# Ledger of designs, part 114: designed miniproteins, single chains, continued (2)

Each design is a single chain, and the fold is of that chain. pLDDT is the mean over its residues in the fold that is shown.

## One batch from the design tools (miniprotein)

Design m7941
Fold by ESMFold2-Fast:
Structure m7941 (fold): chain A 85 residues (1-85)
Amino acid sequence: LSPVQQFTQKFNELLDELKKKYPNMPGSVLQEMYQLLQRVKQLIENNDTEGLQELIDTLDELASLLTGFYKELYERLLELVRETY
């Protein structure tokens, strides 16, 4: 599988896991996650290592400021991006 395909598969697996753990997840969060997926896919496809690092730094900062469900979501997303980079 290409890096983009691997990331997309793992992202969908993570999202399904979080939906099962947090069944009342707002649709706005789901929409935001899919927008982030498209952004990461573009960065990987364009081999934009600088853009990926900036995104990683942004997600790490956001995770540090959040609590509960949102903190877990962004921390796991950050880990996933790091794994595919």
Scores: mean pLDDT 76

Design m7942
Fold by ESMFold2-Fast:
Structure m7942 (fold): chain A 94 residues (1-94)
Amino acid sequence: MEKDEKELIAKLADLLAEVAEKLGKPEFAEKAKAIKTVEDFEKLAKEAEEAGDELTAELARLAVILFENAKEMKSLKKAAESIEEKKEEFIESL
Protein backbone atom coordinates (compact mmCIF):
# COMPACT_ATOMS: atom_id res chain seq x y z
CA MET A 1 0.00 0.00 0.00
CA GLU A 2 1.36 3.43 -0.96
CA LYS A 3 1.98 6.17 1.67
CA ASP A 4 -0.92 8.34 0.41
CA GLU A 5 -3.33 5.37 0.63
CA LYS A 6 -2.26 4.68 4.23
CA GLU A 7 -2.66 8.36 5.15
CA LEU A 8 -6.21 8.63 3.72
CA ILE A 9 -7.24 5.38 5.47
CA ALA A 10 -5.83 6.76 8.76
CA LYS A 11 -7.71 10.08 8.37
CA LEU A 12 -10.98 8.31 7.54
CA ALA A 13 -10.49 5.93 10.50
CA ASP A 14 -9.84 8.88 12.86
CA LEU A 15 -13.01 10.62 11.62
CA LEU A 16 -15.10 7.46 12.19
CA ALA A 17 -13.60 7.02 15.68
CA GLU A 18 -14.53 10.59 16.68
CA VAL A 19 -18.06 10.21 15.26
CA ALA A 20 -18.54 6.93 17.18
CA GLU A 21 -17.25 8.53 20.42
CA LYS A 22 -19.61 11.52 20.02
CA LEU A 23 -22.54 9.10 19.43
CA GLY A 24 -21.68 7.29 22.69
CA LYS A 25 -20.34 4.14 20.98
CA PRO A 26 -16.78 3.77 22.42
CA GLU A 27 -16.51 0.13 21.23
CA PHE A 28 -16.88 1.23 17.59
CA ALA A 29 -14.47 4.12 18.21
CA GLU A 30 -11.87 1.56 19.36
CA LYS A 31 -12.55 -0.64 16.30
CA ALA A 32 -12.26 2.39 13.99
CA LYS A 33 -8.85 3.27 15.50
CA ALA A 34 -7.69 -0.30 14.66
CA ILE A 35 -8.53 0.10 10.93
CA LYS A 36 -5.53 -0.47 8.62
CA THR A 37 -7.16 -1.53 5.31
CA VAL A 38 -10.26 -0.77 3.21
CA GLU A 39 -11.63 -4.21 4.16
CA ASP A 40 -11.56 -3.14 7.84
CA PHE A 41 -14.04 -0.34 7.01
CA GLU A 42 -16.40 -2.88 5.39
CA LYS A 43 -16.18 -5.10 8.48
CA LEU A 44 -16.88 -2.13 10.79
CA ALA A 45 -19.90 -1.14 8.65
CA LYS A 46 -21.40 -4.64 9.01
CA GLU A 47 -20.78 -4.80 12.77
CA ALA A 48 -22.21 -1.29 13.32
CA GLU A 49 -25.33 -2.12 11.25
CA GLU A 50 -25.89 -5.35 13.23
CA ALA A 51 -25.62 -3.31 16.47
CA GLY A 52 -28.19 -0.74 15.21
CA ASP A 53 -25.63 2.06 14.71
CA GLU A 54 -26.79 3.01 11.21
CA LEU A 55 -24.87 6.32 11.08
CA THR A 56 -21.49 4.70 11.84
CA ALA A 57 -22.33 1.91 9.34
CA GLU A 58 -23.20 4.45 6.58
CA LEU A 59 -20.09 6.54 7.27
CA ALA A 60 -17.86 3.43 7.09
CA ARG A 61 -19.42 2.54 3.71
CA LEU A 62 -18.94 6.13 2.50
CA ALA A 63 -15.28 5.93 3.61
CA VAL A 64 -14.80 2.91 1.27
CA ILE A 65 -16.47 4.77 -1.64
CA LEU A 66 -14.46 7.95 -0.99
CA PHE A 67 -11.17 5.99 -0.78
CA GLU A 68 -11.83 4.07 -4.03
CA ASN A 69 -12.84 7.26 -5.88
CA ALA A 70 -9.82 9.22 -4.55
CA LYS A 71 -7.53 6.35 -5.62
CA GLU A 72 -9.05 6.27 -9.16
CA MET A 73 -8.84 10.08 -9.45
CA LYS A 74 -5.25 10.13 -8.07
CA SER A 75 -6.40 12.59 -5.36
CA LEU A 76 -5.57 10.54 -2.21
CA LYS A 77 -3.36 13.25 -0.63
CA LYS A 78 -5.87 16.05 -1.33
CA ALA A 79 -8.72 13.93 0.10
CA ALA A 80 -6.72 13.25 3.30
CA GLU A 81 -5.94 16.97 3.71
CA SER A 82 -9.61 17.92 3.16
CA ILE A 83 -10.80 15.41 5.79
CA GLU A 84 -8.30 16.70 8.37
CA GLU A 85 -9.34 20.34 7.71
CA LYS A 86 -13.12 19.65 7.86
CA LYS A 87 -13.17 16.92 10.54
CA GLU A 88 -13.82 19.17 13.57
CA GLU A 89 -16.65 21.10 11.84
CA PHE A 90 -18.32 17.83 10.79
CA ILE A 91 -18.06 16.31 14.29
CA GLU A 92 -19.51 19.50 15.85
CA SER A 93 -22.48 19.30 13.40
CA LEU A 94 -23.53 15.93 14.89
Scores: mean pLDDT 79

Design m7943
Fold by ESMFold2-Fast:
Structure m7943 (fold): chain A 56 residues (1-56)
Amino acid sequence: SREERVRALAEALRELYGDDFVVTAPIRSLNDLLAHLRTQTEESLRDLFARARELL
């Protein structure tokens, strides 16, 4: 499911880069990821993204 995908992605990014990912990673990385997922479902991506952000 989309929620599983977003959660798995967030967990993977946290494991690979830790909290520093958000600070040190270029914005282009996030934009590229969003562009890639946008081809599948933009609305679902926005909802799940906002939800993941609340957990932070």
Scores: mean pLDDT 51

Design m7944
Fold by ESMFold2-Fast:
Structure m7944 (fold): chain A 84 residues (1-84)
Amino acid sequence: MSTVSATVTLTTPAGSVTLTVSGTPAEAAAKLREALDTLLAKATGEVAQALQNARDSAVPLIETADGAATLTLLGAVGAELNKL
């Protein structure tokens, strides 16, 4: 099974959360979901919608990805949220 080791910081107007992942893509997806849910609890309007879209689209993709794709997807989510 593919494994990953990464630290990713999600920065939004609602705040920031740092994920540290060491394990499978499924574990990375679970960590990302937890971080997005933490930010969603503090977010409203457009920021909340963007976080919901990231959760609904990126998390399922990471669950089925290999290690390299997982790192790329985590980076892409971070970059997209930093635009908010």
Scores: mean pLDDT 80

Design m7945
Fold by ESMFold2-Fast:
Structure m7945 (fold): chain A 74 residues (1-74)
Amino acid sequence: SDKKKKETRLKIIDIVRNAPTLIDGLNQAIEWLKNDKSIDKKIREDLIKNLKNLIAYAEANPGLADVLRNLILL
C-alpha cells in the first residue's frame, strides 16, 4: 500500500539520519529491510538493490557523501 511505502521510506530516512556515516546508514537500512517480512518481497528486493547502488556510488564519489545524504533526508 502507499501508506506502507511511505512508512518504509520514513524508516530508511530515520536510520540514515541517526547513523554516523551515510554508508553506515545505508548498510543498516539494508539489514532492516532484510529482516522486515511485513514489506512486500519485490518492494524489499528493489529497495535493497537501490540502496546497494547508492553505497557503490557513495564509495566511488566520497566528495558527494553530504549531498547524497541530504537528498535521502529530504
Scores: mean pLDDT 84

Design m7946
Fold by ESMFold2-Fast:
Structure m7946 (fold): chain A 61 residues (1-61)
Amino acid sequence: DLEKLAKEIVENYLKEKPTSAVDRKLLELKGASLEEIRKALEELEVHPSLIEPILKELSKL
């Protein structure tokens, strides 16, 4: 379930305990716009179906 994975990634980001390259990249982009985060995740070759759930979870913050 990609929505569950996206929630786990954002939770790790909020706890500042990154376990993956994705979580670590989100910490580096703290305060960046959703557009900048989308581009960074695309550069990391994160699958589009996972990028959208991650951005949705971040937009709730």
Scores: mean pLDDT 77

Design m7947
Fold by ESMFold2-Fast:
Structure m7947 (fold): chain A 73 residues (1-73)
Amino acid sequence: SPKEVNRLKALAEASITLLEVAINVLKMDKSTALSFIDKAIELLRELKKTSDEESQKVIDEAIKELEKLKKEI
């Protein structure tokens, strides 16, 4: 449903922003940050397998942002 997709998008955006703050502002250990990002990507890939087409697009964008964040640390 559109409401579920919008909630998933908001949660993904908020979670990625909080992780960026933890890494850049709070200076989270690089190894801890990389482990967290890898686990988040794994969980998102699993979620994608049972998700509808609209949710898959949100998940793909979240994975893309996490992969980008991983390259910046």
Scores: mean pLDDT 79

Design m7948
Fold by ESMFold2-Fast:
Structure m7948 (fold): chain A 87 residues (1-87)
Amino acid sequence: SAAALQQRIDDKITAKAQKFIDEKAPDLSPDDRKKVIDLIKKLAKGILTGDARRAAVREILKIFGESTDLSDDQLTAIANKIAFETS
């Protein structure tokens, strides 16, 4: 069913998002980890576009303690990389 397929896609993205966090920010709190997983899911599913997509990347970087002083092109490239690695 479409619902079963959607759940399988969600579970796959969640597992890949957790792996991404373990590689980039392993000491992240459970609350911050959940926030990053939710943002990565939106990026991987292609739900966010333009400014909203770049804002999601800035929020992930901020939670990771990374600089957000990046160009729109750099933020878009990071969004594309996260989506590719977690989809």
Scores: mean pLDDT 86

Design m7949
Fold by ESMFold2-Fast:
Structure m7949 (fold): chain A 89 residues (1-89)
Amino acid sequence: DEYSKKFGLSKEEIEEIKSYIERVMPGAEKDKEIFEEALKVYSEGKKLKLSSDELLEALDYVVIKNGGDKEKLLTEVSEKIKKLVEKIL
């Protein structure tokens, strides 16, 4: 998988991120820019040893930034994670 090489993520992680983005913002999984932002944020957050909960907050913030449905988000996004995502993107 080209994204596994580019972002250093497993195929399973990429499929989970894709499924999440598709659920909360249908069509965004087909938007290369939004999908690659989600993969980049997850990859960099994992390198920084963010917890699973913090990684999910980071994905939720990428969705919010791109006009995603807040009602479908799984987390409340902390200020720490917002600042981190802004530095990554």
Scores: mean pLDDT 76

Design m7950
Fold by ESMFold2-Fast:
Structure m7950 (fold): chain A 88 residues (1-88)
Amino acid sequence: TPELEKAKEVLAETQTRLGELYLQYQAETDPQKQIAILQEMVKLLQEAKAKLEEILAKAPEEYRAQLQHLIDVIDQEIKQLEEQIKSL
């Protein structure tokens, strides 16, 4: 469906950008800059979540559970990153 294709595109773009930020994070030795990179990762995931929620609102019933699961996974990743930021 068009909604599932849009969700796949959002996930693919988000994963690519997260990978780039993660490589920057691994190379960084300054704690303040590490925090800034983690905050950029959180923002990216929040933007992906918002896009997926918009897709979910338009999705047929048969795909709602799958899309909600993806949103829940992103929420867990955001919480994990926010806790990591607090520990630095």
Scores: mean pLDDT 88

Design m7951
Fold by ESMFold2-Fast:
Structure m7951 (fold): chain A 87 residues (1-87)
Amino acid sequence: SDELLEEAVRLLEELHEAVENKAPKEEILKIMERLFEVVRKLAPEEKHAHIERMYEKAKEALEKGDYEKALRLAEQMVAYVVHELLS
């Protein structure tokens, strides 16, 4: 739905802002978890396993303190779902 897509974009922007402002890791992770939930709802069921794998990689990057990689992976996750919705 358009509302879920708008929520995903807003959460991605919130994630970027949190990283730029050097928010606590726990806060960044919470935003990323919310983004994953929205993206999973947008994705077709057959793509859920792939989305979950992308999220795991983003979470692992965040745990290792690689915030730039975590952001890139989160962006790729959103882009993947948008592409699948348009296909």
Scores: mean pLDDT 84

Design m7952
Fold by ESMFold2-Fast:
Structure m7952 (fold): chain A 77 residues (1-77)
Amino acid sequence: DEILARLTPEDLALLREIEDLTRQLQQLIAQGRVTPEMRQAWQRGIQQAQQYVAQGDLRAALEALLAGIREAIRLAQ
């Protein structure tokens, strides 16, 4: 995987945080606690990440994913 080959230790730390928050989001989905606003926040994060990947900025892509999932989790409170 070309993306994995370019990951720095800092990128790996961001990816682990994304993984942990994704597990939390999956638990909320299983509990039926996901709202349309949460889905929109996550989709915005994915779209921004796709734009950064197209520009070759993998760090910004990971940060965009993290921001999107953090906002989705925040909206669940």
Scores: mean pLDDT 79

Design m7953
Fold by ESMFold2-Fast:
Structure m7953 (fold): chain A 69 residues (1-69)
Amino acid sequence: SFEEYLKKALEGAKELIEKGKELVKQGEQLIRDGDIEKGQQLIDKGKKIIDFIEKRARELAEAMVAKEK
């Protein structure tokens, strides 16, 4: 069903956000360890993943609310 598909998609989005957060955490640790370039690359990658997923989730939520009205 669409509801089952949506639940699975939302769980996948949560996993990607958690992976993005771990990349930011790993990048911050690398910067503390002196690997500034690699650390910054991981932080940027993690933030891009989080921002992309959050934006898409917001757009989907807004579209669903608009459809019910």
Scores: mean pLDDT 81

Design m7954
Fold by ESMFold2-Fast:
Order: sequence, then structure tokens, then C-alpha cells
Structure m7954 (fold): chain A 84 residues (1-84)
Amino acid sequence: DKLKEQKEAFIKKMKELAEKMRKGKAPEEVIKKLIKDAKEAKPIVEKMESVTDPEGREYTKEALLEGIEVFIKLLEEMLKEMEK
């Protein structure tokens, strides 16, 4: 299933990026900016059919939207953790 593989790959990439940011102690302002940028990207992605990354991997808009949602939730979780 091409869509399932694309979703899993993109979600994994987003989780890896979020973990790297957490371990690197990314500043609160950087995390907030990325959440804002990701939220602004959603309506743009909704108008797209698919996107090809620099490695030649093609993603459907469904895979991109789901990955963006996961990324936003992980970043919002990091902001909550920073309060403790």
C-alpha cells in the first residue's frame, strides 16, 4: 500500500525531527514558530496533489497532512513539557 508506506515514512521522519529538537533543547520561540509554520502549511498542502522530496520520495497530500498533524502535536507536547 503506497499511501500507508508514505504515511509511515513521513510520520517517522517527523517523529525523528521532533526527538532531535527535544534532545537539542530547541528554544521555545523556535518550537512556536515551527508550529505556526506547520499550521499555515496545511491549507497550502490541501490544494496540492503530491510532493516529491529531495531524495525522490513522493508523498500524497493525505500523507503530508497526517504527518504535519503528528508534527504539530509532538511540538505542542514539547512546549507543555517545557513548563515543568
Scores: mean pLDDT 75

Design m7955
Fold by ESMFold2-Fast:
Structure m7955 (fold): chain A 73 residues (1-73)
Amino acid sequence: MTKEEIEKLLEEARRLREEARRLLENGGRQSLAMLKAGASLEDIQQLSDEQMEKVGELLRKAKEIEEEAKKKL
């Protein structure tokens, strides 16, 4: 793998981590808005669980990419 390919992998991992951070921030705001709108606790918990699963997947992908880049250093 070239140095440019390694740099692209690290940039992709960074983007995935940034997307996960944005999802966490937006999820908190959405949950609060749902509470204010009178949504059920079950609906809010479902949304939270779905967001946490997606965040976990993004962070796992980022880690996998980072480890791949590290092996090619």
Scores: mean pLDDT 80

Design m7956
Fold by ESMFold2-Fast:
Structure m7956 (fold): chain A 79 residues (1-79)
Amino acid sequence: MPRSQEPTPELEVTGYEPLDADRSVWTVTVRARTPEEAKRLVRELVARAEARGGPRLLELEAERLSDDLVRLTLTLERV
């Protein structure tokens, strides 16, 4: 099998707002061609983080900024 570089999606946190003691809203920019692709990548990353005791994803919204850049708004709940 050919070995190719497999970078994790480049995630840049551009905003953070605590809603309450257990919930927070994160604004993240990710490189993806479509909002659906960006949502899939982020859902996978959050699921892996949750498996290690990280927060749970409650809500996910995506806005396309350019042909390769998507802004995501994540509502996370502390476990």
Scores: mean pLDDT 75

Design m7957
Fold by ESMFold2-Fast:
Structure m7957 (fold): chain A 55 residues (1-55)
Amino acid sequence: MEEVEKLKEAAERTLAHLDALGIEPALRDQVRAQLDKAIELAEKGEKLFTLELKP
């Protein structure tokens, strides 16, 4: 699904934004893990997570 590509881009953008904010490494790792799980689920057939995404 083309939505998987969007999710991957959003994930990379989110991590870059967190890096700029200097977020705690533990939280950054947790966010990355959640994003990776969301991408995996999307690839398997459905998207169940709503992240901090706004048009």
Scores: mean pLDDT 69

Design m7958
Fold by ESMFold2-Fast:
Structure m7958 (fold): chain A 94 residues (1-94)
Amino acid sequence: ATMSELKDQTVAVGEDATITMTATAPSGEKLVLVFVFKSKATGEVVRIDVFENQSVATATVKVTGDMTVYAFALVGKRALSEVASSTATVTAVA
């Protein structure tokens, strides 16, 4: 399995940040992509998005402050295992 890397972004406060990941699973395996959005100021998880059986996953989040985005790719035939992860920062600007 493969997963593209997240890109750091700079976004105006009140605008949307768009996070896109491309991932692949071996033939006959399930693919699950997970995005976790955390406030950089508090470390609190503000949003989790889960995408099942999609090779391209896109999430849009309104930027209210600096945040860290974590992406995980899980694949498997019977049980899912994490095979890739990526992290990016969304920097809020006035």
Scores: mean pLDDT 79

Design m7959
Fold by ESMFold2-Fast:
Structure m7959 (fold): chain A 118 residues (1-118)
Amino acid sequence: SQARLEALRREILEVEVEVGVAQLELAVFIAVLRGRLGLPPGLTDENYARLIAGLSAAERADLAALIDRTVAVIDAAIARLRAIRAAAPALAPLVDAYIRSLEATRAWLDRLRAMIAA
């Protein structure tokens, strides 16, 4: 029904918004830290290692907490998407693609978190 399609659209959009907000908060925080350290923008492991090496203990703790929060949001999003997939198998190609994207982001955040702990 139209009402069912609208409900599914809202659930997926809620997941996208929650993930998007968490990712944006992390990206802005990293950009501010890069600015303070005079580092150019970059997505390489070497650029992130240089960023982390320049952080104070307080900044490392704040970055770690923000990564942990982002990870929790992504894990909750993956669980919600798996439930949507089970309830609406016709959406599997769309939902599976989004889950794979989130799992890749989760793996990157785990690597970033490990760099902070070292």
Scores: mean pLDDT 88

Design m7960
Fold by ESMFold2-Fast:
Structure m7960 (fold): chain A 84 residues (1-84)
Amino acid sequence: SLADALRDALARYYEVLAKLSKENAPFYQALADFLRSPAARKHIANSVAFAQQNPRDLAALQQYLADLVSETERLEKEIEELKK
């Protein structure tokens, strides 16, 4: 579902930020852990269902997901390049 894709993408984004920022790692990891919780699953599913009622909001949410995935992949590549 779009809700699960968005929630997973956002959690993955914060997990990557935790690897890049030692000072803020506990904060970003806590956000990622929250996003993977049942409470966050329910909240985001309800919010996405509401957005899906408006084609403009749905399009904006889909674009946000695409941008978030792209940024996360860019940061993951940066981490992999640092290992070489």
Scores: mean pLDDT 83

Design m7961
Fold by ESMFold2-Fast:
Structure m7961 (fold): chain A 63 residues (1-63)
Amino acid sequence: SLEDAILELDRRGYGYDTSVSAEESVDFLVEKGLISKEEGEKLIKEYNAKTGPELATALLKSL
């Protein structure tokens, strides 16, 4: 679920690290089986997410 994706970013520290890209954060979540690559790319585009924290915010807004 998207909730599990948010929790996993938090656990990994990606939700707090502005040096981690949104693309790296998506790849991590896809590797964990929490989102698809297509869903992650859609979130990056819709929310203009650049960093891990911005992707975490995009996931929260998509709930």
Scores: mean pLDDT 86

Design m7962
Fold by ESMFold2-Fast:
Structure m7962 (fold): chain A 80 residues (1-80)
Amino acid sequence: GKEELKKKFEEKKKEALELAREILRVDPDVARAIGIVLRAIGDIIEAEKLAKEGKLEEALELAEKLVKELKEILEEILAE
């Protein structure tokens, strides 16, 4: 139900924050890393607003998209 969507949303937010933190740790381009973190924070704030409006499916989709994008960025940085 909605409770399961809420749980998944919280898990995806945590995953996104952990990925952003890891990017900040490993990226030698500190300015790029900071920019990525600020964009991720903005997306999380938008997703939280959607969740507060009861749009949990939209909030989860935004959080899942953010996680995917951050994973791709981290993989590219680690492949350098």
Scores: mean pLDDT 86

Design m7963
Fold by ESMFold2-Fast:
Structure m7963 (fold): chain A 80 residues (1-80)
Amino acid sequence: MKEGKKKVLETLKELSPAKFGDEVLNLDTESFAEFVYQVLQLGMGADNATARAVADAVKAGDFDRAIELMRELAARRKAE
């Protein structure tokens, strides 16, 4: 679980200009999912549906799916 959160956080740091401390890894899974949702909306301009899908994957513990969705979002923004 903690390793999965770290992978999601590293992907957020890679794809977003926003900077975060590792203290967000100490959040419970639901709070961490909400943090990811907010960063995607405010930091990456994600639509609500995409940001929610990523947050739901994080809450489910499907961190690989969350990362896949985040990379798809970044690819769409690059095309815009």
Scores: mean pLDDT 76

Design m7964
Fold by ESMFold2-Fast:
Structure m7964 (fold): chain A 81 residues (1-81)
Amino acid sequence: DEITELYEKLEEEDKEIAKLLLKMYLEGKSRSEIIEELEKKGISRSTAERLVDALEKGFEEKEVLLPILKELLKIQEERKK
């Protein structure tokens, strides 16, 4: 399915980030707590904010994982330049 295909395209580091985001979401962590945890993983604040925005969009659209995986792939492609 689309979720599996997008997840498999992620580098190992980004797969860990996707899992962490899902875990924090299921634990009911706030936006600020999620950003702090991502920063502890070496993710810049601007990138962490993009990921939290994708997480919030996923919740609103009831597609939780799809926006996060798509945003992680965009970030991954941007790093290659």
Scores: mean pLDDT 77

Design m7965
Fold by ESMFold2-Fast:
Structure m7965 (fold): chain A 105 residues (1-105)
Amino acid sequence: MLSPRVLQAIEALARRDYATARRLISQLSDADIAEALAVIAKVDPELAAFIASLTNEDLRRGMLVTLLLVILYSSPAATAVDFALWKEAISKDNYLLPLMPLGLP
């Protein structure tokens, strides 16, 4: 079960409160990150492995919360489409595009 902090970050992002979402994402613990990554790995283990390989902590955290939002708030079909678009963006070194609303560095 996702931690209350992760759920609060997803809720802030869902209501487009990007300032609160960024603050909450920056406060996620290593345990929160591991749990989030495990949820994504159940849906798409390739994308989870890519995120786990990222050395930029802010980018890794932002991607985890954004993908969890897609999983929890979208249909399985819409999630598959969004994940395919994320993989295409990553292949073009454009993986920051979905995070632009968060203003992450």
Scores: mean pLDDT 73

Design m7966
Fold by ESMFold2-Fast:
Formats: C-alpha cells, structure tokens, sequence
Structure m7966 (fold): chain A 87 residues (1-87)
C-alpha cells in the first residue's frame, strides 16, 4: 500500500540522518586526512540519496523497487566509509 511505502521511506530517512550524524562524529574525531576525505565523501553521497528519496515522496513516485535501490545505495556508501575507518 502507498501508506506502507511512505512509512518505510520515512524510516529510511531517519536511518540516513542517523548514519550522517555518526559519520560526522567520526570525521570530527579523526586526524587522518584520508579518513576525513572518505567520511566527507560518504556524508555528501548520503545527503544526495536523502534528497532523492524526499523528491520521490513529494512526487508520489515511491515504490518498493525504488526503496530497495535506495537501501542498496545507502549500504554501499556506509560500507565504503567503514572500510576506510577500519583500515
């Protein structure tokens, strides 16, 4: 249902906001320029994904297929940042 997709999309926005907050915290604590650059890149990518999701919601174009694609993009950006931080 459209209400179900909207509720899921809303939770994904909350999740993205939480990830951005965590990455900003890690960026503030890091002294490594490579780590700081990777975190800045991931934060920008997550902000762009968030804006795309908000646009889909506003246009009434939200679908489970588009939600799944957004989740995959979020996971990829977070994993890329995590790999640099763990190195």
Amino acid sequence: SMEEELEIAKKIIEHIDGLIAKLRELQAQSTDPEVQAALATAIRALEEIREKLEELIKKGEITMEKIEKIVEEVEAEFQAAADVVRA
Scores: mean pLDDT 85

Design m7967
Fold by ESMFold2-Fast:
Structure m7967 (fold): chain A 88 residues (1-88)
Amino acid sequence: MIEEVEREAQRRLQELAERALEALRRGDYVGAAELFERMAEVIREMVERIAALFTSEEDQKLVEQMRAGAERLIAGLREQAAEARAKA
């Protein structure tokens, strides 16, 4: 189940990343920013779906570490989106 969630998220992220790069190549900075924001949402959705599978107290620390890692990735994607919007 976790592996399936991760595999689906990885596929979606790859598709969105390719679309974002193509948008940047075309000078579509607004479109690229929207795609980076979509990638951030995919990461958030993945983490919440995985977190829902961990119900024990011991797993809560792993969930917290996973959320912290995801927040850093999401922040980076939001910075990329802001940079793209600034160029639009």
Scores: mean pLDDT 82

Design m7968
Fold by ESMFold2-Fast:
Structure m7968 (fold): chain A 55 residues (1-55)
Amino acid sequence: SMAAAQRAAVQAEAAAAHADYKARLPTLPASERAAAEQALGRRLAEYGDRLAALL
């Protein structure tokens, strides 16, 4: 279905964002890691809202 394809696309985008964050995490100063994690959390919440809209 189109909805399933749209959900898969959003999930792939979220997975790519998370993978990029993980790749960068070891290079971040310890003082910035918590802020970067919070920023990713907010971004992932937005993807979650988009997924909920496609149910």
Scores: mean pLDDT 82

Design m7969
Fold by ESMFold2-Fast:
Structure m7969 (fold): chain A 80 residues (1-80)
Amino acid sequence: SKEEEVKKAIELLKEGLRLLDTDKERAAKKFEEAARYAKRAGVPKAAEYARKAAELARKDGPFEEITEYAALAIEELVRK
């Protein structure tokens, strides 16, 4: 269901954030998976933000910018 997909996307974004300090590649994979669930849930803006967080994490981008995009994705998913 849409509600279950939203919940899964949020859980994946939070897990990605937990992994950022230790394993950016694994964090990126969590953000990519979150983007897929956000898209299935019908929240394209959250999917866009999650994809941006994943791209930056894969490129070893700034921690602060990655966390900002992940937070924006969570905000969009909660707002619905």
Scores: mean pLDDT 87

Design m7970
Fold by ESMFold2-Fast:
Structure m7970 (fold): chain A 96 residues (1-96)
Amino acid sequence: LAKAAEELRKKLKEAAEKYPEEFEKGFELGMRAAHAEKNKDQKKLEEVEKEVRELLAKIKTEDQLLALHYGIVQGFRFYQENPEAAEEYLEEKERE
C-alpha cells in the first residue's frame, strides 16, 4: 500500500516537472481555496473554482491535468501546514 502510494506520488511529481507552469498555478489556487474555506468566504471559493475551470478548458494532455491537480492538492496542504508563509506568498503574487 505505501509503495503504491509512492508510485502514484512519483507519477504526479513527474507530471509537475514536465508542466511546472500548470503546477505553480494549481499550487496558488490550492492555497487560495484553503484560505477561502478557513474564512468561509464563498465568493472567493467561487472565484477559485472559476479559474480552475478556465485552466481546465486550456488543458490538452493528461500530464498537464495531473500537474494542475497535484499543484492544487500541494498548495491546499501547504496553506494548512504553513498558513503565515502561504498568506505572504499570495500577497506577493497580488503585487505582480
Scores: mean pLDDT 80

Design m7971
Fold by ESMFold2-Fast:
Structure m7971 (fold): chain A 82 residues (1-82)
Amino acid sequence: SPRDQVDSLYDDFQGYFDQVIQQMQTSSPVQQQQLLRDFDRYAQGVIDQIRQVGDDDDATLYTGVIQSQVDYLRRRVQQLQI
């Protein structure tokens, strides 16, 4: 169902987010910037796929969470430049 597809996309993204957070801990500043760029690109693709498949409250919640995770990672990487 569309809901099962949305749930699968969200769950797969959460696994990827956890991997990126772990990789950030051992990465140089240049590697962290590259990881952020790749993560943001991937996240936007997942958001677009969720929006194409679902239009319910779960799709809206999940896309909001994904965007918040991108914003969190961006802020974290930016702290290394201050």
Scores: mean pLDDT 84

Design m7972
Fold by ESMFold2-Fast:
Parts: sequence; structure tokens; C-alpha cells
Structure m7972 (fold): chain A 71 residues (1-71)
Amino acid sequence: LMEEVAEALLKIPGVEAVLRTPQPGGFLVHFKEPVEDPEAAIAQIREAIGDLEHSFRVSKDRRVINVLLIP
């Protein structure tokens, strides 16, 4: 499941890397360039993850979105 989520996130256009955090269900989604519309980027992440509950935190420079899956 975790590998499948990371692979889905890596397929999002503009994503450079996806790193897992020490927190279970936590991912850091790194973008090649700062996202101009963080809400649109979050919508793409939601589409990739599907029906899983989740929370998001966008970095100040808009290059990283922290995703936490809620079981």
C-alpha cells in the first residue's frame, strides 16, 4: 500500500521526488518548481490517492506538500 501510494504520487506532473516521513502514512511530495496554485496541486494529490482520508500542509516556498494519510 505505501509503495503504491508513493508510485501514484510520483506520476503527478511536476513531481520531482516523494519521500516517506518517519510518521506512518506520511509523505513529502517535492515539486520541480514552486506550485503556482497549491489548491490545484492538492487536488491532483487527492486524485492520485483516491478514497483515503488525508491532510495536507504546503511549504512556504510551495515546493513541498506534506501528505498525511489518516487510517
Scores: mean pLDDT 76

Design m7973
Fold by ESMFold2-Fast:
Structure m7973 (fold): chain A 99 residues (1-99)
Amino acid sequence: MKFDEIADKLLEIAKKLKEMAKQVTDPRLQQRILEEIDSVIKTIEEARKNKDIDKMILAAVSLAHIAETLLRYTPNKEEAEQLLKEIDKVIDELVKLKE
């Protein structure tokens, strides 16, 4: 997968995680998760502009942590598990690009 394609995929995953975060019933936790996703989106955009593979890996790892949190706090666990698996594949692709 090309670096720009990886960035697009991570942005798509981030948008899906943002929609899932709206299902979190605790308003303080929901707000924190939404802010974390927005921060990761900014990191992805900065990594894309600078072609910074390490920064993109950091963004992907952060999305994985968000997906793991959503597994605990949303009814749609299957969707969160699927997104986590997609993120893991993206991390593998980024590691290959660095080598």
Scores: mean pLDDT 85

Design m7974
Fold by ESMFold2-Fast:
Structure m7974 (fold): chain A 88 residues (1-88)
Amino acid sequence: DIERSFALMLASIAKHVGNKDKTIAYYNSQITNPANQAKVTALVNQIAALEDQLVQAVDAGDWDSALQLMKQIQATQQQINAIIKEDQ
């Protein structure tokens, strides 16, 4: 059931969005290069914006857009992980 799966996903996203500043602080604690800290902060803010768009797409019943937004969020998270790996 796609609707139920997305409802559970939205509940998970809501917890993550409420912890954006804590997420930024956690990543910055793992990064020593200030330029990389700035990049990761920008990417975390980008994920927050994409998560807001995902909530709107799900509310509108636009599952195709919702799936594409999830893919973009995952790709942006991979960029954060790559920066953290490169910083060390």
Scores: mean pLDDT 77

Design m7975
Fold by ESMFold2-Fast:
Order: structure tokens, then sequence, then C-alpha cells
Structure m7975 (fold): chain A 74 residues (1-74)
């Protein structure tokens, strides 16, 4: 579904922007969580390119939850 893939690409771009905003602000303790969020986002982008909507949604959710956890402690 073209529309669904477009929405997933938009969500990935929004999460990427949030990660970029967090990079200069994270503590040493938060670096492992930031790395996991980046990895989850890369996996989501790979799933989007493959057309695997379900896998993309899973990794976008993982990335978003990790980003929220970092943001909550800033």
Amino acid sequence: NKERIEELRKRAAELEARIKRLEPKVTEEQLPLLKLAKTALEMAKAAIEEGDVQLAEHYLKVAEELIKEIEAKL
C-alpha cells in the first residue's frame, strides 16, 4: 500500500529528526539507549524499503519508545 508506506517514511523522518536533536544532549548513561534507538530506526527504514509494513511498524514503535525514555530524563 503506497499510502501506508508514505506514512511510515514520514514517521521515520520525524524520529530521525528527534534523534538528531537528542545527540548533543544525552548523558553517557543514555548513550546505549540512543544507539538502540538509531539501530531500531535503521531496521525500520530497511523494512520500509522491503515493503514489510508490519516489521517497519514494530521497529518504529521500538525507536519511538526509546526516544521517549531519553527525552523524559532530559
Scores: mean pLDDT 87

